# Designed miniproteins, single chains: the designs that were tried, part 109

Each design is a single chain, and the fold is of that chain. pLDDT is the mean over its residues in the fold that is shown.

## One batch from the design tools (miniprotein)

Design m3784
Fold by ESMFold2-Fast:
Structure m3784 (fold): chain A 102 residues (1-102)
Amino acid sequence: VEKKLEELKELVTDVLRSLPDRILEKIARGEPVKSEELSPEVKRLLHRTRFFIGDLLSEGVDVQKIKEVIEEEVTSYLAAKGFSEKEIERAKKILVPSLITL
């Protein structure tokens, strides 16, 4: 489980790195991102990450633990890019549901 949570961190980081700055700025403003705004490559990474999360849930991993891991990586990545705490909080509200639910 621990090893799979580390793998989840890597997948989340890969998704964040694949997002263009325009999209990151949009989510930091709390604006929803439409699927047609995303490249096929980003969509494939999102699908892979969602499938992996689904696998973790099927193995009995607590959804709150998965959510914590995602939130931690989003916070770390966006803080390193210079986003404020308020912008990071807005981004988490968009990104976390996009990875766990629609």
Scores: mean pLDDT 82

Design m3785
Fold by ESMFold2-Fast:
Structure m3785 (fold): chain A 87 residues (1-87)
Amino acid sequence: VKEKVKELLIEFVEEFDRALQTSGSPEELSQQLNRIMQRLMDKLSELGLTPEEQNRVTVLVSQVLQDIRDGRITVEEAKERIEKEIE
């Protein structure tokens, strides 16, 4: 389960990076992020995570995305953080 969660979160970060690069406006970016987040939540539910595990994953994702948006970390650093935190 942990390995599948890591793969899912890495895919999520990659989708987020593509949205940042391809969105023509802040409004388009916001809409893309909402869709990507919805897909992530659906996939987490399918994996059978407990509510505590889902909350921990959601907090990690929120922090990582905010750090990328604020320019505090790169996408590659975000992937490394996910791999370390989901051990």
Scores: mean pLDDT 76

Design m3786
Fold by ESMFold2-Fast:
Structure m3786 (fold): chain A 75 residues (1-75)
Amino acid sequence: MVAVSESDDKTSFGVSVPEAGTYTLTAPSTIKDGDVLEVKRASDKSDKQYYTVKDGKITVDFPEAGAYGVKKVKF
C-alpha cells in the first residue's frame, strides 16, 4: 500500500512505498493525460524515472522501499 501526500495544489507530491514493486498512482487533477512525471528517490537524486500520465494515472516500478518525490516535468 502506498501513502501519498500532495503539495498544496502544486504539480508535485510525495509517496511512501512500503516495499519494492509496481504501483499505480493517481495523478493530482492539475496534472493531465500526456504530461510527464519525474519519479525520484528522496535519498538518491540521481535515481530518476519518467512516466507519461494516461487516464490520470501512472504505473511505476519502485526498485526499493522508501520515500519518492513525484513532479511534473515542463518542456
Scores: mean pLDDT 71

Design m3787
Fold by ESMFold2-Fast:
Structure m3787 (fold): chain A 88 residues (1-88)
Amino acid sequence: MAEKKKELEEKAKKYFEDAEILRKVLENPNETSEEQHKKALEIFVRELKRLQAEEPDLVAAQPTLAPLLVLKRLEEEGKKYEEEAKKL
């Protein structure tokens, strides 16, 4: 049971870390490193592909907001895993 809680906490941490990297690049692109830009792009492409598969109409209606939609989803997934870990 402790191992499952730790796994959920690590998943939550990973989602929050990915969200922070994407947010930093979106808010201050000139103050972030090339490695952070590359990682943010990889995170964005991965999550956008998932969002397009799950919510195609939402992405099609607001394509200019796609980075913000991806950021929100990363934060929501992180919070979901954190709350599941707290129940254990």
Scores: mean pLDDT 80

Design m3788
Fold by ESMFold2-Fast:
Structure m3788 (fold): chain A 107 residues (1-107)
Amino acid sequence: ETLKVIKELKSQGKKVALLAAEPTPEQIELADAVIDGKTGKVIKGDLSEADVVVIDNPESIGSSQGHTGVGPGVSLTQDLTKQFRAQGKKTYAVSSNPESRAAADFG
């Protein structure tokens, strides 16, 4: 699902940054920038050049630390979302939970 969103955004000429706890090789290959959702470290590309950020299963960001509501990954998701929005750039969340899709409407 996240892979499909990245493909659609790139087909529109956008540079895509991906924030994921465990990005797949295919997601890393397609995204222009990739951030480790557990640490917030950039593992591919330059975030400053991205037009949009896609957050893969925001519920999973920071989950590897056992504290999904308070972990560094949650704070990094919020900080990146704020930074991108402050620059007039869009943020998208992709979730297997339909309720979590409502959070993307604020991007």
Scores: mean pLDDT 67

Design m3789
Fold by ESMFold2-Fast:
Structure m3789 (fold): chain A 66 residues (1-66)
Amino acid sequence: SLSTLVDEAVAQLSQEAEFKDVDPDLLRVTLEEDANAYRAGFRLEGEQGDRQALELAVESVRLDRQ
């Protein structure tokens, strides 16, 4: 599910230097909201759509931290 993919992404990002000071709960909420917005906006469906939506959300938060 998208929620499971978000949880995995939060665990991975929390180990990175750029995200060490970010609250994991806040990061999870941000990724979930962004991924759901991308999923709806681009009409992404199924497991592949969930992965693509999450990839877009992750890229967005990485750009904010550069």
Scores: mean pLDDT 82

Design m3790
Fold by ESMFold2-Fast:
Structure m3790 (fold): chain A 78 residues (1-78)
Amino acid sequence: MKQDIENLAQQSADNVKARMSTPEGRQQLIAELQRSHDASTDPEYSEKLGQALQAAQQGNADEAAQIIRDIITSPSKE
């Protein structure tokens, strides 16, 4: 089942890269990441969302995609 999570993470990363390829997609992704960051109460998850948001704002599609992949494959300690 970990491979299913990795497949989901890769699809999410590919989707981030696709959105970052257009100005409209980039702005929509930034808005979604900002909403998720504002709604998060988990400090580690919030920090990673903040990093993804910053990467997206800087136009770094590869970094934003990698951070989203890491969020999906590396759940917070419970």
Scores: mean pLDDT 77

Design m3791
Fold by ESMFold2-Fast:
Structure m3791 (fold): chain A 66 residues (1-66)
Amino acid sequence: SSMRKELERKFVIQLTAVSIRPLSDDELAALLAELEKMGATPEQLAQLKAINEKSREGERALLEAR
């Protein structure tokens, strides 16, 4: 359906975005709530959280090296 395709498109865009720059806790919570309302699976939500956490770890390491 068109709604499912829109969710898939938004999910892929957000995965790419968080891999470049991590979201804050508030931004992540808001995004997860929106995706859940759009019908995102628990697995998709967990994947987004995992990628965001890896991105945060990379950013923290970079900031601490300065």
Scores: mean pLDDT 81

Design m3792
Fold by ESMFold2-Fast:
Structure m3792 (fold): chain A 79 residues (1-79)
Amino acid sequence: SEAEELREEAERILKEMREVFKQLSEEKLLEGIGLILRAIGIEIELERAIEAGDFERARELLEELKKILEELKKLLEEG
């Protein structure tokens, strides 16, 4: 189902975020925590959108999660 596909994609993104976060330097931890808190907020909105059957909104929220993952990866590259 579309709901299952969206949840699976979100789980993959969140798993990658956790893997990247574990590799952050001490100096980048506070900024990384801020990004993770934003991701948690989006995850909550995403689940609500899926439950409501608003798959267009759910896809938009997945794109926002992907952007946060990209920001987190940039922190890792910076040291």
Scores: mean pLDDT 87

Design m3793
Fold by ESMFold2-Fast:
Parts: C-alpha cells; structure tokens; sequence
Structure m3793 (fold): chain A 55 residues (1-55)
C-alpha cells in the first residue's frame, strides 16, 4: 500500500472508533492483503475487505 492509501485507511478506522493499537497494527502491514488479515481479527472479513476497497 502507498502512504496515501494508509492515511486514508487510518482516517476510516478512526471514524469507526477502532482502538489505536489496531490502527498501528494495520499501518505496519506492507500490503492490502496483510492489512485485511489484521482487520479480520477484529471484524468480519467482508467488512475488512470493504474498508480496504475504499482506499
């Protein structure tokens, strides 16, 4: 993921009131697939995929 995509994703995660620890874990991921795997620990995989499709 690009820095711009990560910033957009961070803004979406903040709007959903997800914990800072979850946001930091997602920001450390190298690509969208890894980010989806992290998000899927905290939400249904379909929701994680939808969020990533918006960035």
Amino acid sequence: MTVQQKLKLLALLESLALPVAVQNEVLQTPNAEAAKDVLSKYMPADLAQDLLSKV
Scores: mean pLDDT 78

Design m3794
Fold by ESMFold2-Fast:
Structure m3794 (fold): chain A 96 residues (1-96)
Amino acid sequence: MAEELVERIAELVREGAPLAEIERVLDELIEELDLDPGMRELVRHVGLALAKVALGLDPEEAIRHLEEALRLAEELGLDPEALEVLRKMIALVREK
């Protein structure tokens, strides 16, 4: 995932931005990345999961976003390494 996306979400969380504003900025950043529709949806789910975890919101909702991202990654034929990263993210959120 783009490093700039993660850093921008982290900045908004530090500034105390509401989830709705973070979602808007996430959508704008994804549009700038000029991704395929499937990749755009995958990155959006990962970004929302990260934002929700960082804000201390319900981890079950964050896990659902990551599980949907994993499903999309499998459908898009991403490398096994990318799938493993998503699985590890899900495990880390479950441990919190």
Scores: mean pLDDT 74

Design m3795
Fold by ESMFold2-Fast:
Structure m3795 (fold): chain A 86 residues (1-86)
Amino acid sequence: SMYEEKLREAAELLDRTIAAMEDASPEETHALFLETLDEMIEIFEDDPEAKAALEKLRETALTMSAEEIRLALRILRKELENELKE
């Protein structure tokens, strides 16, 4: 389905971001996260609930620590995995 394709695209994006963050500075971690959220917003453009949640997370991300960002990514990745199994 189109929704499953979006979930796979988002999961692949998150996996690339997590890998890039392994050796990233706190500043680089912030930049990578904001870029990733912008790309996810584009992926879920046709899903108003998902888009609104991602836009809210993007606002919050501006004040998040690198540790909070890494935790948020793990949570997002797990949510996508659970959705793909349903």
Scores: mean pLDDT 83

Design m3796
Fold by ESMFold2-Fast:
Structure m3796 (fold): chain A 104 residues (1-104)
Amino acid sequence: MKSLEEVGKEVKELIEKGESLEEAVKKVIEENPNVVELARARAEEGIARARAYAPQFPALSAAEIARMEAILADPEKAAIEAVVEGARLAGDTKGAEEIIKKYS
């Protein structure tokens, strides 16, 4: 199975080969179905962490829980979040920002 970093590299390579951002993201998600599960696992862990610091930072905790619950509720949003994180891990900060703009 590919790591998130490898997923981010694959998106960049497809764009460099002439694919559109939308087609590159779609193809990589279709070829790597485990990225949705990785994104969901990270979102669940994020909720647990936010609940742990809620007594000290209630507003920040509520905002983070809401963000993570939105990711868990929408498999497409989870897949996009995984690709964004993959781009960041691959050092493609520009690619991550463009994906956020298109899908936010």
Scores: mean pLDDT 79

Design m3797
Fold by ESMFold2-Fast:
Structure m3797 (fold): chain A 81 residues (1-81)
Amino acid sequence: MARITVVGDVAVVDIRGASPEEAREATRRAVELNPDTIVIISDDPEALEAAVKTAEENGYEVVAEWTDSSGYRVVVMERKK
């Protein structure tokens, strides 16, 4: 199940184990909090695509992407100015 954690102006959207639909809804909830930065953590390419697309449709852009030591994809998105 997707989880959202807020730390200051950063919303962490953990979508590991989430479906693409759950990833979209979690990202929508994060966007509603109007953070300056959204960090997405995913273990599934389809769920990651759904989350990134949802954030992009709400005015965010990818600024960094990497894979951690456990194989999880981490994508950092920032609000367009």
Scores: mean pLDDT 85

Design m3798
Fold by ESMFold2-Fast:
Structure m3798 (fold): chain A 97 residues (1-97)
Amino acid sequence: MEEEKKAIQEILEEAAKIFEEKLKKRKREPDESDIEEAVEIVVEIALEKGRPDLAELFELEYKASLGDEEAIEKLAEYYAEKYNKPVEEVKEAIKAG
């Protein structure tokens, strides 16, 4: 778990730096299209680091946040297995927040 958390943090920190540089060039407040681009940057960095599992996780989290039922189900199965919790409880938590 610690190794995965560290990998996620490193990917997010690298993505944040790239995203901040892009925002500086645009000289405007972030909007919904910028969030989509930020997710694409995170996915690409994860793939470059040889972590396609994390790339898929980041895509699923973004799609689930948009209300994609298939993404919510896959994300719930992932966290249910990882934390040894019932899938139904995890689905309710994802849908609530």
Scores: mean pLDDT 76

Design m3799
Fold by ESMFold2-Fast:
Structure m3799 (fold): chain A 71 residues (1-71)
Amino acid sequence: EADKLEEQAEKKKGTLEGAELYFKAAVLYKSQGDTEKAKEALKKAGEELQKLFPELADEIKAQTKKWIDAL
C-alpha cells in the first residue's frame, strides 16, 4: 500500500532508497486516483534527491516539477 511505502521512506531519510520509496508511493497514489498525495510524494522524493546530490539540485528540482505538473 502507498501509505506503507511513505512510512518506509520516512525511516530511510537521507538515503537513495528512501527517495526511491517516495517515488514508488507516488506511482501507487496515482494508480489509486489520489493525485494530491501522488504530487506530495513526488515533491518529497525530489527534496531527498536534492539533499543527496546538491550539485544537481537545480536539475532535480526542474525534473520533479515536470513530473508533478504532468499529474
Scores: mean pLDDT 81

Design m3800
Fold by ESMFold2-Fast:
Structure m3800 (fold): chain A 74 residues (1-74)
Amino acid sequence: MERLTIVAEDIPGGARVTVTLVEGDIEATAVYEAPGLSAEEAAAMLVEGAKKAGFEVVSESREGGRVTVVLEKE
């Protein structure tokens, strides 16, 4: 099972997105900036891409300018 965690945060001028993939003992993290997008917009775009790759949303949380989405794939 693969788990993908998307954390999008509002920053001046756009959003910063941290994507963490966990597969067994392997963990990979990438950080992106999305100029001109809100955290909600940036998270939504990445969630759409992850769903096309076979991931399903298992949890979502929102906290002010931060959106956290956890997705899983078999």
Scores: mean pLDDT 85

Design m3801
Fold by ESMFold2-Fast:
Formats: C-alpha cells, structure tokens, sequence
Structure m3801 (fold): chain A 65 residues (1-65)
C-alpha cells in the first residue's frame, strides 16, 4: 500500500541520517589522526548510503506512479 511505501521510505531516511552522523564522526577522526581504519569505514558507509539512496528513489517513483 501507499502507507507501507511511506513507512519504508521513512525508515530508510532514518538509517541514512544515522549513517551520515557516523560518516561525519569518522571523517573528523580521519582528519585528526590519519588512521586508515577511518577511511575504510568511510568507504563502507558511503557504499551503504548509495544503496539506501537507490532504494529510496525506487520507492518514491512507486509513490509517484
């Protein structure tokens, strides 16, 4: 249903906001320390955010049609 699609979008947007917060923390830590572990985590977060963004876009198109 439309309501189920909206709930799924909201859940994915909440996950995206959580990942953005984690991204900012690791970016700050990487800039402060140069520790490559932070760069590896940043790459992982960005990959996950890309997949979440694709799913949100797909669901939003389903709502528009």
Amino acid sequence: SVEDLKKKIEELEKEERALMGEYIRHLDAYQATGDPAHQARIDEILARMKEIGKEIDKLKKELES
Scores: mean pLDDT 87

Design m3802
Fold by ESMFold2-Fast:
Structure m3802 (fold): chain A 80 residues (1-80)
Amino acid sequence: MKERARELLERARKLIEQAKKAVENGDVDTAIKLIKEAGRVITELVRLARELGDPEMLEEAYRLSDELNEIAKKVAEKLK
């Protein structure tokens, strides 16, 4: 259980970094795909963090969710 949550945390971080790079490179289609995948991973991470009763991991998941929302806003701006 704890190992899966840590794997999801690391995966979410990497997906967010890849999404940021895609946005900076103007690759909007790739950024959208990465944002959707990161959102799915973060949702599962939040679920597991709650199940494990790990407040630190839950806080990290919420921080990643906030970062993902900022990236999504930048993508939406580029689509105008």
Scores: mean pLDDT 83

Design m3803
Fold by ESMFold2-Fast:
Structure m3803 (fold): chain A 58 residues (1-58)
Amino acid sequence: MAPLTDAQKQAAVRAAKYLMEEKGLTPEEASRAVMEAIRELGPDASFEELYEKALEIV
C-alpha cells in the first residue's frame, strides 16, 4: 500500500477521534474501523466518507 498523504492521515485521525467522542469506541476500535474504511474507499476518501464508512464497519 502506498503511504498516506498528510491530509489523509489528518482525516483518518479526525474520523477516529469523532468515533471515540460520539460513539464511545476505544482508540483501537476507532483506528481499526477507519483503516478498514481506507482499504475499501482508497486514499482519495474525505473525512466525511471515512467517518460514514467506519460507522458501517463497526
Scores: mean pLDDT 76

Design m3804
Fold by ESMFold2-Fast:
Structure m3804 (fold): chain A 97 residues (1-97)
Amino acid sequence: MKKASRVSAAALLGIGAEVNAWLVREKGGGVELLAAGYRDLVRALELAEEEPEARPLVREAARRLAEVDPRARGVQGEDALAEARRLLEELEREARE
């Protein structure tokens, strides 16, 4: 609802998810980092509903997560937010087991 010339929060969160995906790939064993990437992606997807210009960046973040976690491929569909939330819950459960 705010019409301010500001950096898109959705775009920044999308970049955060993309960086976390890259760090998982480089450092390995990063279930907590992967969960952080999905957390950023969920927030980016929520904000992209009000910032449609950020949607391409959010889609690229989902694609980058799919490079390190094939489950993320579903996040590029019409129900991307619900799927991202489901995957985040699954990863947080895995991190506790």
Scores: mean pLDDT 70

Design m3805
Fold by ESMFold2-Fast:
Structure m3805 (fold): chain A 82 residues (1-82)
Amino acid sequence: MKDELKKILQYLKDKGYSDSAIYAILGLALSENLKLKEVKSVINYYNNLVVPKKKMGEQIEKDAKKEGISIASESEIKTALK
């Protein structure tokens, strides 16, 4: 998981996502044990729905809450990246 989370983090940084969007996406990946390939599929899903990059984190958090998924906190993500 740690190596996969680091790959996801680097991918999101390279794509120019904001820190808030990065933490929402990493939190989802940690909670659902998602790999980079699955994260890319999630991002493509929201891109196809024409969700702006700036609002992608908020939309992911809303959808996760609706599905009963607890997104990992920033502190949990930072611990997982150690």
Scores: mean pLDDT 80

Design m3806
Fold by ESMFold2-Fast:
Structure m3806 (fold): chain A 89 residues (1-89)
Amino acid sequence: TITVSAVTTVARKDDVVVMQQTVTSSELGDLNVTVTASPVASKVHVTIERLPDGSTVVTVLAHLPKSVVEALAKSGKNFDVTVDVARAP
């Protein structure tokens, strides 16, 4: 069984919006990470780090063009990033 803790952060910089989500797992071994962004992000970067205590930290950064961010703001819609962490088979 995997215990997951997730935090989502939204920041704006220059012509892109960076949305960061961090997931920590105490499960040992390899992890399968699935990232879903809504609406679809133009670029998603995933970093996986093993900590000295054996836990794994997954950091997800999603980049959107300024025009997409402005369209979302005008429509009142949210931008969501979902990170699913499961033990690899």
Scores: mean pLDDT 56

Design m3807
Fold by ESMFold2-Fast:
Structure m3807 (fold): chain A 90 residues (1-90)
Amino acid sequence: MKGLAIAIGGPLTEEQLEKLIELANKADYVIIVSDNLETAEEIAKRSKAKKVEIVPGNTLEDAIKAARERGYKVIGAAKIGNATVLLVEK
């Protein structure tokens, strides 16, 4: 089962936000790590992922921790502006 853990470390441009939503739409499960609930809820509302979870935090380390606590392994990482995207699987 493939998922994403996304850490939002700061402001995103509209183009960066759209890229994150497009990526989230390809995942079965998404963990959004953000201290900005408005941005996290916008991604969650606009994504078509089957399950979305919002977790406090804003760093790569917070995203790795959130994924590991849920039994996921990190298999890839990428950056989209101030967002860090982890590809995760069980």
Scores: mean pLDDT 84

Design m3808
Fold by ESMFold2-Fast:
Structure m3808 (fold): chain A 75 residues (1-75)
Amino acid sequence: SFKRVKVEVKDKNGNVSEATLPLKIAPGDELEIFHKGELLFKVYNFSIVDVHPKYRDLIGQEVVDNEFVEVGIKK
């Protein structure tokens, strides 16, 4: 359902790492998701927030199980 896209993830401590969408998120996660230096969206406690307006129809989430949510770019 989601495209595989290489992104940069900045955590709440300001650490930046590379990851691939779709990304599993957990309770308490606070993440900023960047692609080529542009902020695509943020994640706060299972919720996608602050989505760049250009990408809002492309960014989605899916509940994988009762605890985890996957976030990504729709294909």
Scores: mean pLDDT 77

Design m3809
Fold by ESMFold2-Fast:
Structure m3809 (fold): chain A 61 residues (1-61)
Amino acid sequence: MPSLDEQAALSRQLAQLVSTNDQAGIAALREQAEKEGWGDFFDRLLAAVQTGLANGKNPPV
């Protein structure tokens, strides 16, 4: 189970990868999360980030 600090770092990195359309980076993070036993949590976080962007949240760059 990821720590609060790890969750914050992951969400920031995931938002950056999604905004730059880095499919390889997203896949690599997903694989690491699954290997560590919290891939389902990662999947939920990815969906939340994508939903936030779709709802009009603009990436910083």
Scores: mean pLDDT 72

Design m3810
Fold by ESMFold2-Fast:
Structure m3810 (fold): chain A 56 residues (1-56)
Amino acid sequence: MKYRATVIDMDTGLITSVYADTKEEAEKEAEKMKETFKKLRPDANLEVIVEEVDLL
């Protein structure tokens, strides 16, 4: 079982996703992506989603 961290740029509709083996790693990766987006665009409106996925 894996987790998917997704960051959505609400202004542009761009979606970025990464997979992680644990919920904690997925949340950590989501925060890193969010920080990267904010570093490039400090006024970015971002939505963060962490989901459990069954990738076998």
Scores: mean pLDDT 77

Design m3811
Fold by ESMFold2-Fast:
Structure m3811 (fold): chain A 79 residues (1-79)
Amino acid sequence: NSEVEELKKRIDEIKEREHLIDLGQILGALINPENASERSKELYENPPEELKELVERAKKLPKEDLQILYDYVLSLLSK
């Protein structure tokens, strides 16, 4: 999926580890909104400006593509 690959490239451009953590929380909330924490919901509704385009594009993806992006973010955080 070209959109998933483009979003992975945008994720690679994130320089601040805290933004990468925030994105992981947002993607988790998008995959399972019923189990989202209040922090994840706040980040989902009002993402950091740097993440805003990424989040709006991610909201349009099916859950299987969101899971790919979530796993990718987790892999980057594990480094």
Scores: mean pLDDT 83

Design m3812
Fold by ESMFold2-Fast:
Structure m3812 (fold): chain A 110 residues (1-110)
Amino acid sequence: SSEIEALIARLNSLLSQGSQALVNKDYDTALAVLDQLAAVVAQLEALVPQLDPALVAATRGDLAQAREAIEEVKKNPDDLRKLILANLLFVGLVASVQIVISQVRRLLAE
């Protein structure tokens, strides 16, 4: 439980860091945050075997889409449309990670 709570705190911290990195156009930090989010999600999956595999798969899909969009805006930093897409996909990732956190908290309460 204590280890899972630490991972949830880490996810929330990483989501905040990633959002700030995108606002600052610090794409290297944003990409590093995505790699760390993927690692923490994998640790939660290992520690919480009742976690919905479809939800984990959807979150990994959102991570991959956000990564591709951030890599594209890094290559084309003056392309405002790519910057908007990267931010929208990161917001989608935030929602997916928050659903994972909600399910983990629900499973721990039962």
Scores: mean pLDDT 90

Design m3813
Fold by ESMFold2-Fast:
Structure m3813 (fold): chain A 74 residues (1-74)
Amino acid sequence: MELVKLSDEEIEKVKEILNEAVALLKAGASLDDVIAAATAKLDELFAENPEISEEEKAHLIASVVAMLRSLYEG
């Protein structure tokens, strides 16, 4: 699995988004709602970091969605 070019601060923000998404899943939120919430937070992160390429943004979103789906499907 190739790592996106992210700073330590950006990696920590992505981890925070993932932790919040996992907490929502444990609270009984639907997978679709959790994916929508995580994607919205990633879009906010990307707006603050315009140096991240569109390809890197797409890869990050896909990776987060894949992790959430894997956790949900068990």
Scores: mean pLDDT 76

Design m3814
Fold by ESMFold2-Fast:
Structure m3814 (fold): chain A 60 residues (1-60)
Amino acid sequence: SEAEIARLQAEIRRLTDEIDALVREWRESTDPAEREALVRRILELQARQQELLDELRKLQ
């Protein structure tokens, strides 16, 4: 379905933008605990992004 593909693409785009923002925060951070929390969050979002990419491939 075109609507479902569009929804997945929009969600993937939002996750990419959020990951990019967190990576910038990680580069600017000097606090080890903050950096650890940012890495954990980035990995969670990357895993979610991969799930959505796998769903998108099945709809092609």
Scores: mean pLDDT 88

Design m3815
Fold by ESMFold2-Fast:
Structure m3815 (fold): chain A 78 residues (1-78)
Amino acid sequence: AELTPPEGYEEVARGPAEELIRLARERGLELTLESQEMVSATVLKEVLRGELDGREYVLIIYHDMATGEAEALLARRR
């Protein structure tokens, strides 16, 4: 599935989930798991949400459990 920012949000960064999780941590953005769903037999979708400096952020992750790779999108509220 294509990573697309939710309505009212703009893309901040895209790439491997490990890199975006590290970026969020380094910036002091605390992310809480909002939802977790299997979108196929081998792909897990996770949505994490947090706030930094009065602005809301969302991290959307797709974990491909067959390959061990995870792609993510970090978006912030406009």
Scores: mean pLDDT 84

Design m3816
Fold by ESMFold2-Fast:
Structure m3816 (fold): chain A 61 residues (1-61)
Amino acid sequence: MKEEKIKAIEETLGPEVAEKLKDLSVEQIRQFVLQDVARRLRQIGDEIDKEIKKRQEELKK
């Protein structure tokens, strides 16, 4: 489980980050990945929501 998560991090964030995370617990690694993914998804969601809301407001006018 931990090795699979480290390998995924190495492929996405690079080998230097994976090396630093090897000394962390599985839970700490999980929290790091969740926080990063949540931030990226929030940014994408905000952009999509803005676009949809703008189109809906134009259609109602």
Scores: mean pLDDT 70

Design m3817
Fold by ESMFold2-Fast:
Structure m3817 (fold): chain A 86 residues (1-86)
Amino acid sequence: SSEVEAKVKAAEREAKRAYEELKRAAETGSPEQAKEYADRLGAVAAQAQALANANSSNEKAKKTAEEIKRLYEEGKELVERVEEEA
């Protein structure tokens, strides 16, 4: 449905934005800000996964959830690295 497609696109855009902000916070040495963006990315990943689970036949929703989960895992690793260097 067009509603599911819109939600998938919104989740993807929000995840990419959160990840870019996370990288910026990490580059500027702000572990607290990096963690906040990682938490936001985690929330988007959970929402995308719930959408994919509710729409099991929608391949794009599933692929988007997998991609956002990957960004979240990368974001968590980046936060851990910045916290260790702080």
Scores: mean pLDDT 85

Design m3818
Fold by ESMFold2-Fast:
Formats: structure tokens, C-alpha cells, sequence
Structure m3818 (fold): chain A 99 residues (1-99)
């Protein structure tokens, strides 16, 4: 259901940063039970929740997520019909697996 919400945000044309940090806030609240608003608070909370990870490793994961979200935005701009069809197929697959 979090994956479906992300796909819907991407389809709606949300900014890459909004997509990534909205997703991270949702994971933080649901899995860790913490609420954080700022990017710094989110990073700090994930570092505290997983002491096996350094702050630099958490920041690198976020950087990759932001790069992936930006690539998705470019694909949507260049091939909107094909991009939308692919995401709708992904939503259908996720719903089928949940049923």
C-alpha cells in the first residue's frame, strides 16, 4: 500500500524530493514509530534505528533514491503514455499479489 501511494504520487507529477521524503516519513512512522518533518530529522531517526549503518551510508541511500525519482520524472516527461502504462501495470501487479 505504501508502494501504491508512491506510484500515485509519481503519476500525479510530484517533485522527486516530495516523493522520497514523504515515503521515508511513512516508513519511519509505520516501522519505527517515529515522526520527523525535516530531512535532517529523518536521516537522524534512520541512523538511530539502524546502528549498523553510518550517517554517510543513510545519506548515500537517500541520494540514490533522489536520483531514481529524478530519472522517473524525466522518463514521464519524455514518454508520458508509456511511463503511465508501465506504472499502471505495476499497480495492477501489486494489487493482484495482495489479493
Amino acid sequence: SEQLALIEMILAGADPEEIVFTHMRAILKKVIGKVAESKEEIIDAFVEADPSKTREEVEEVIKKMLEDAEKARKLKEENPEEFTAALEAAKAELRARAA
Scores: mean pLDDT 75

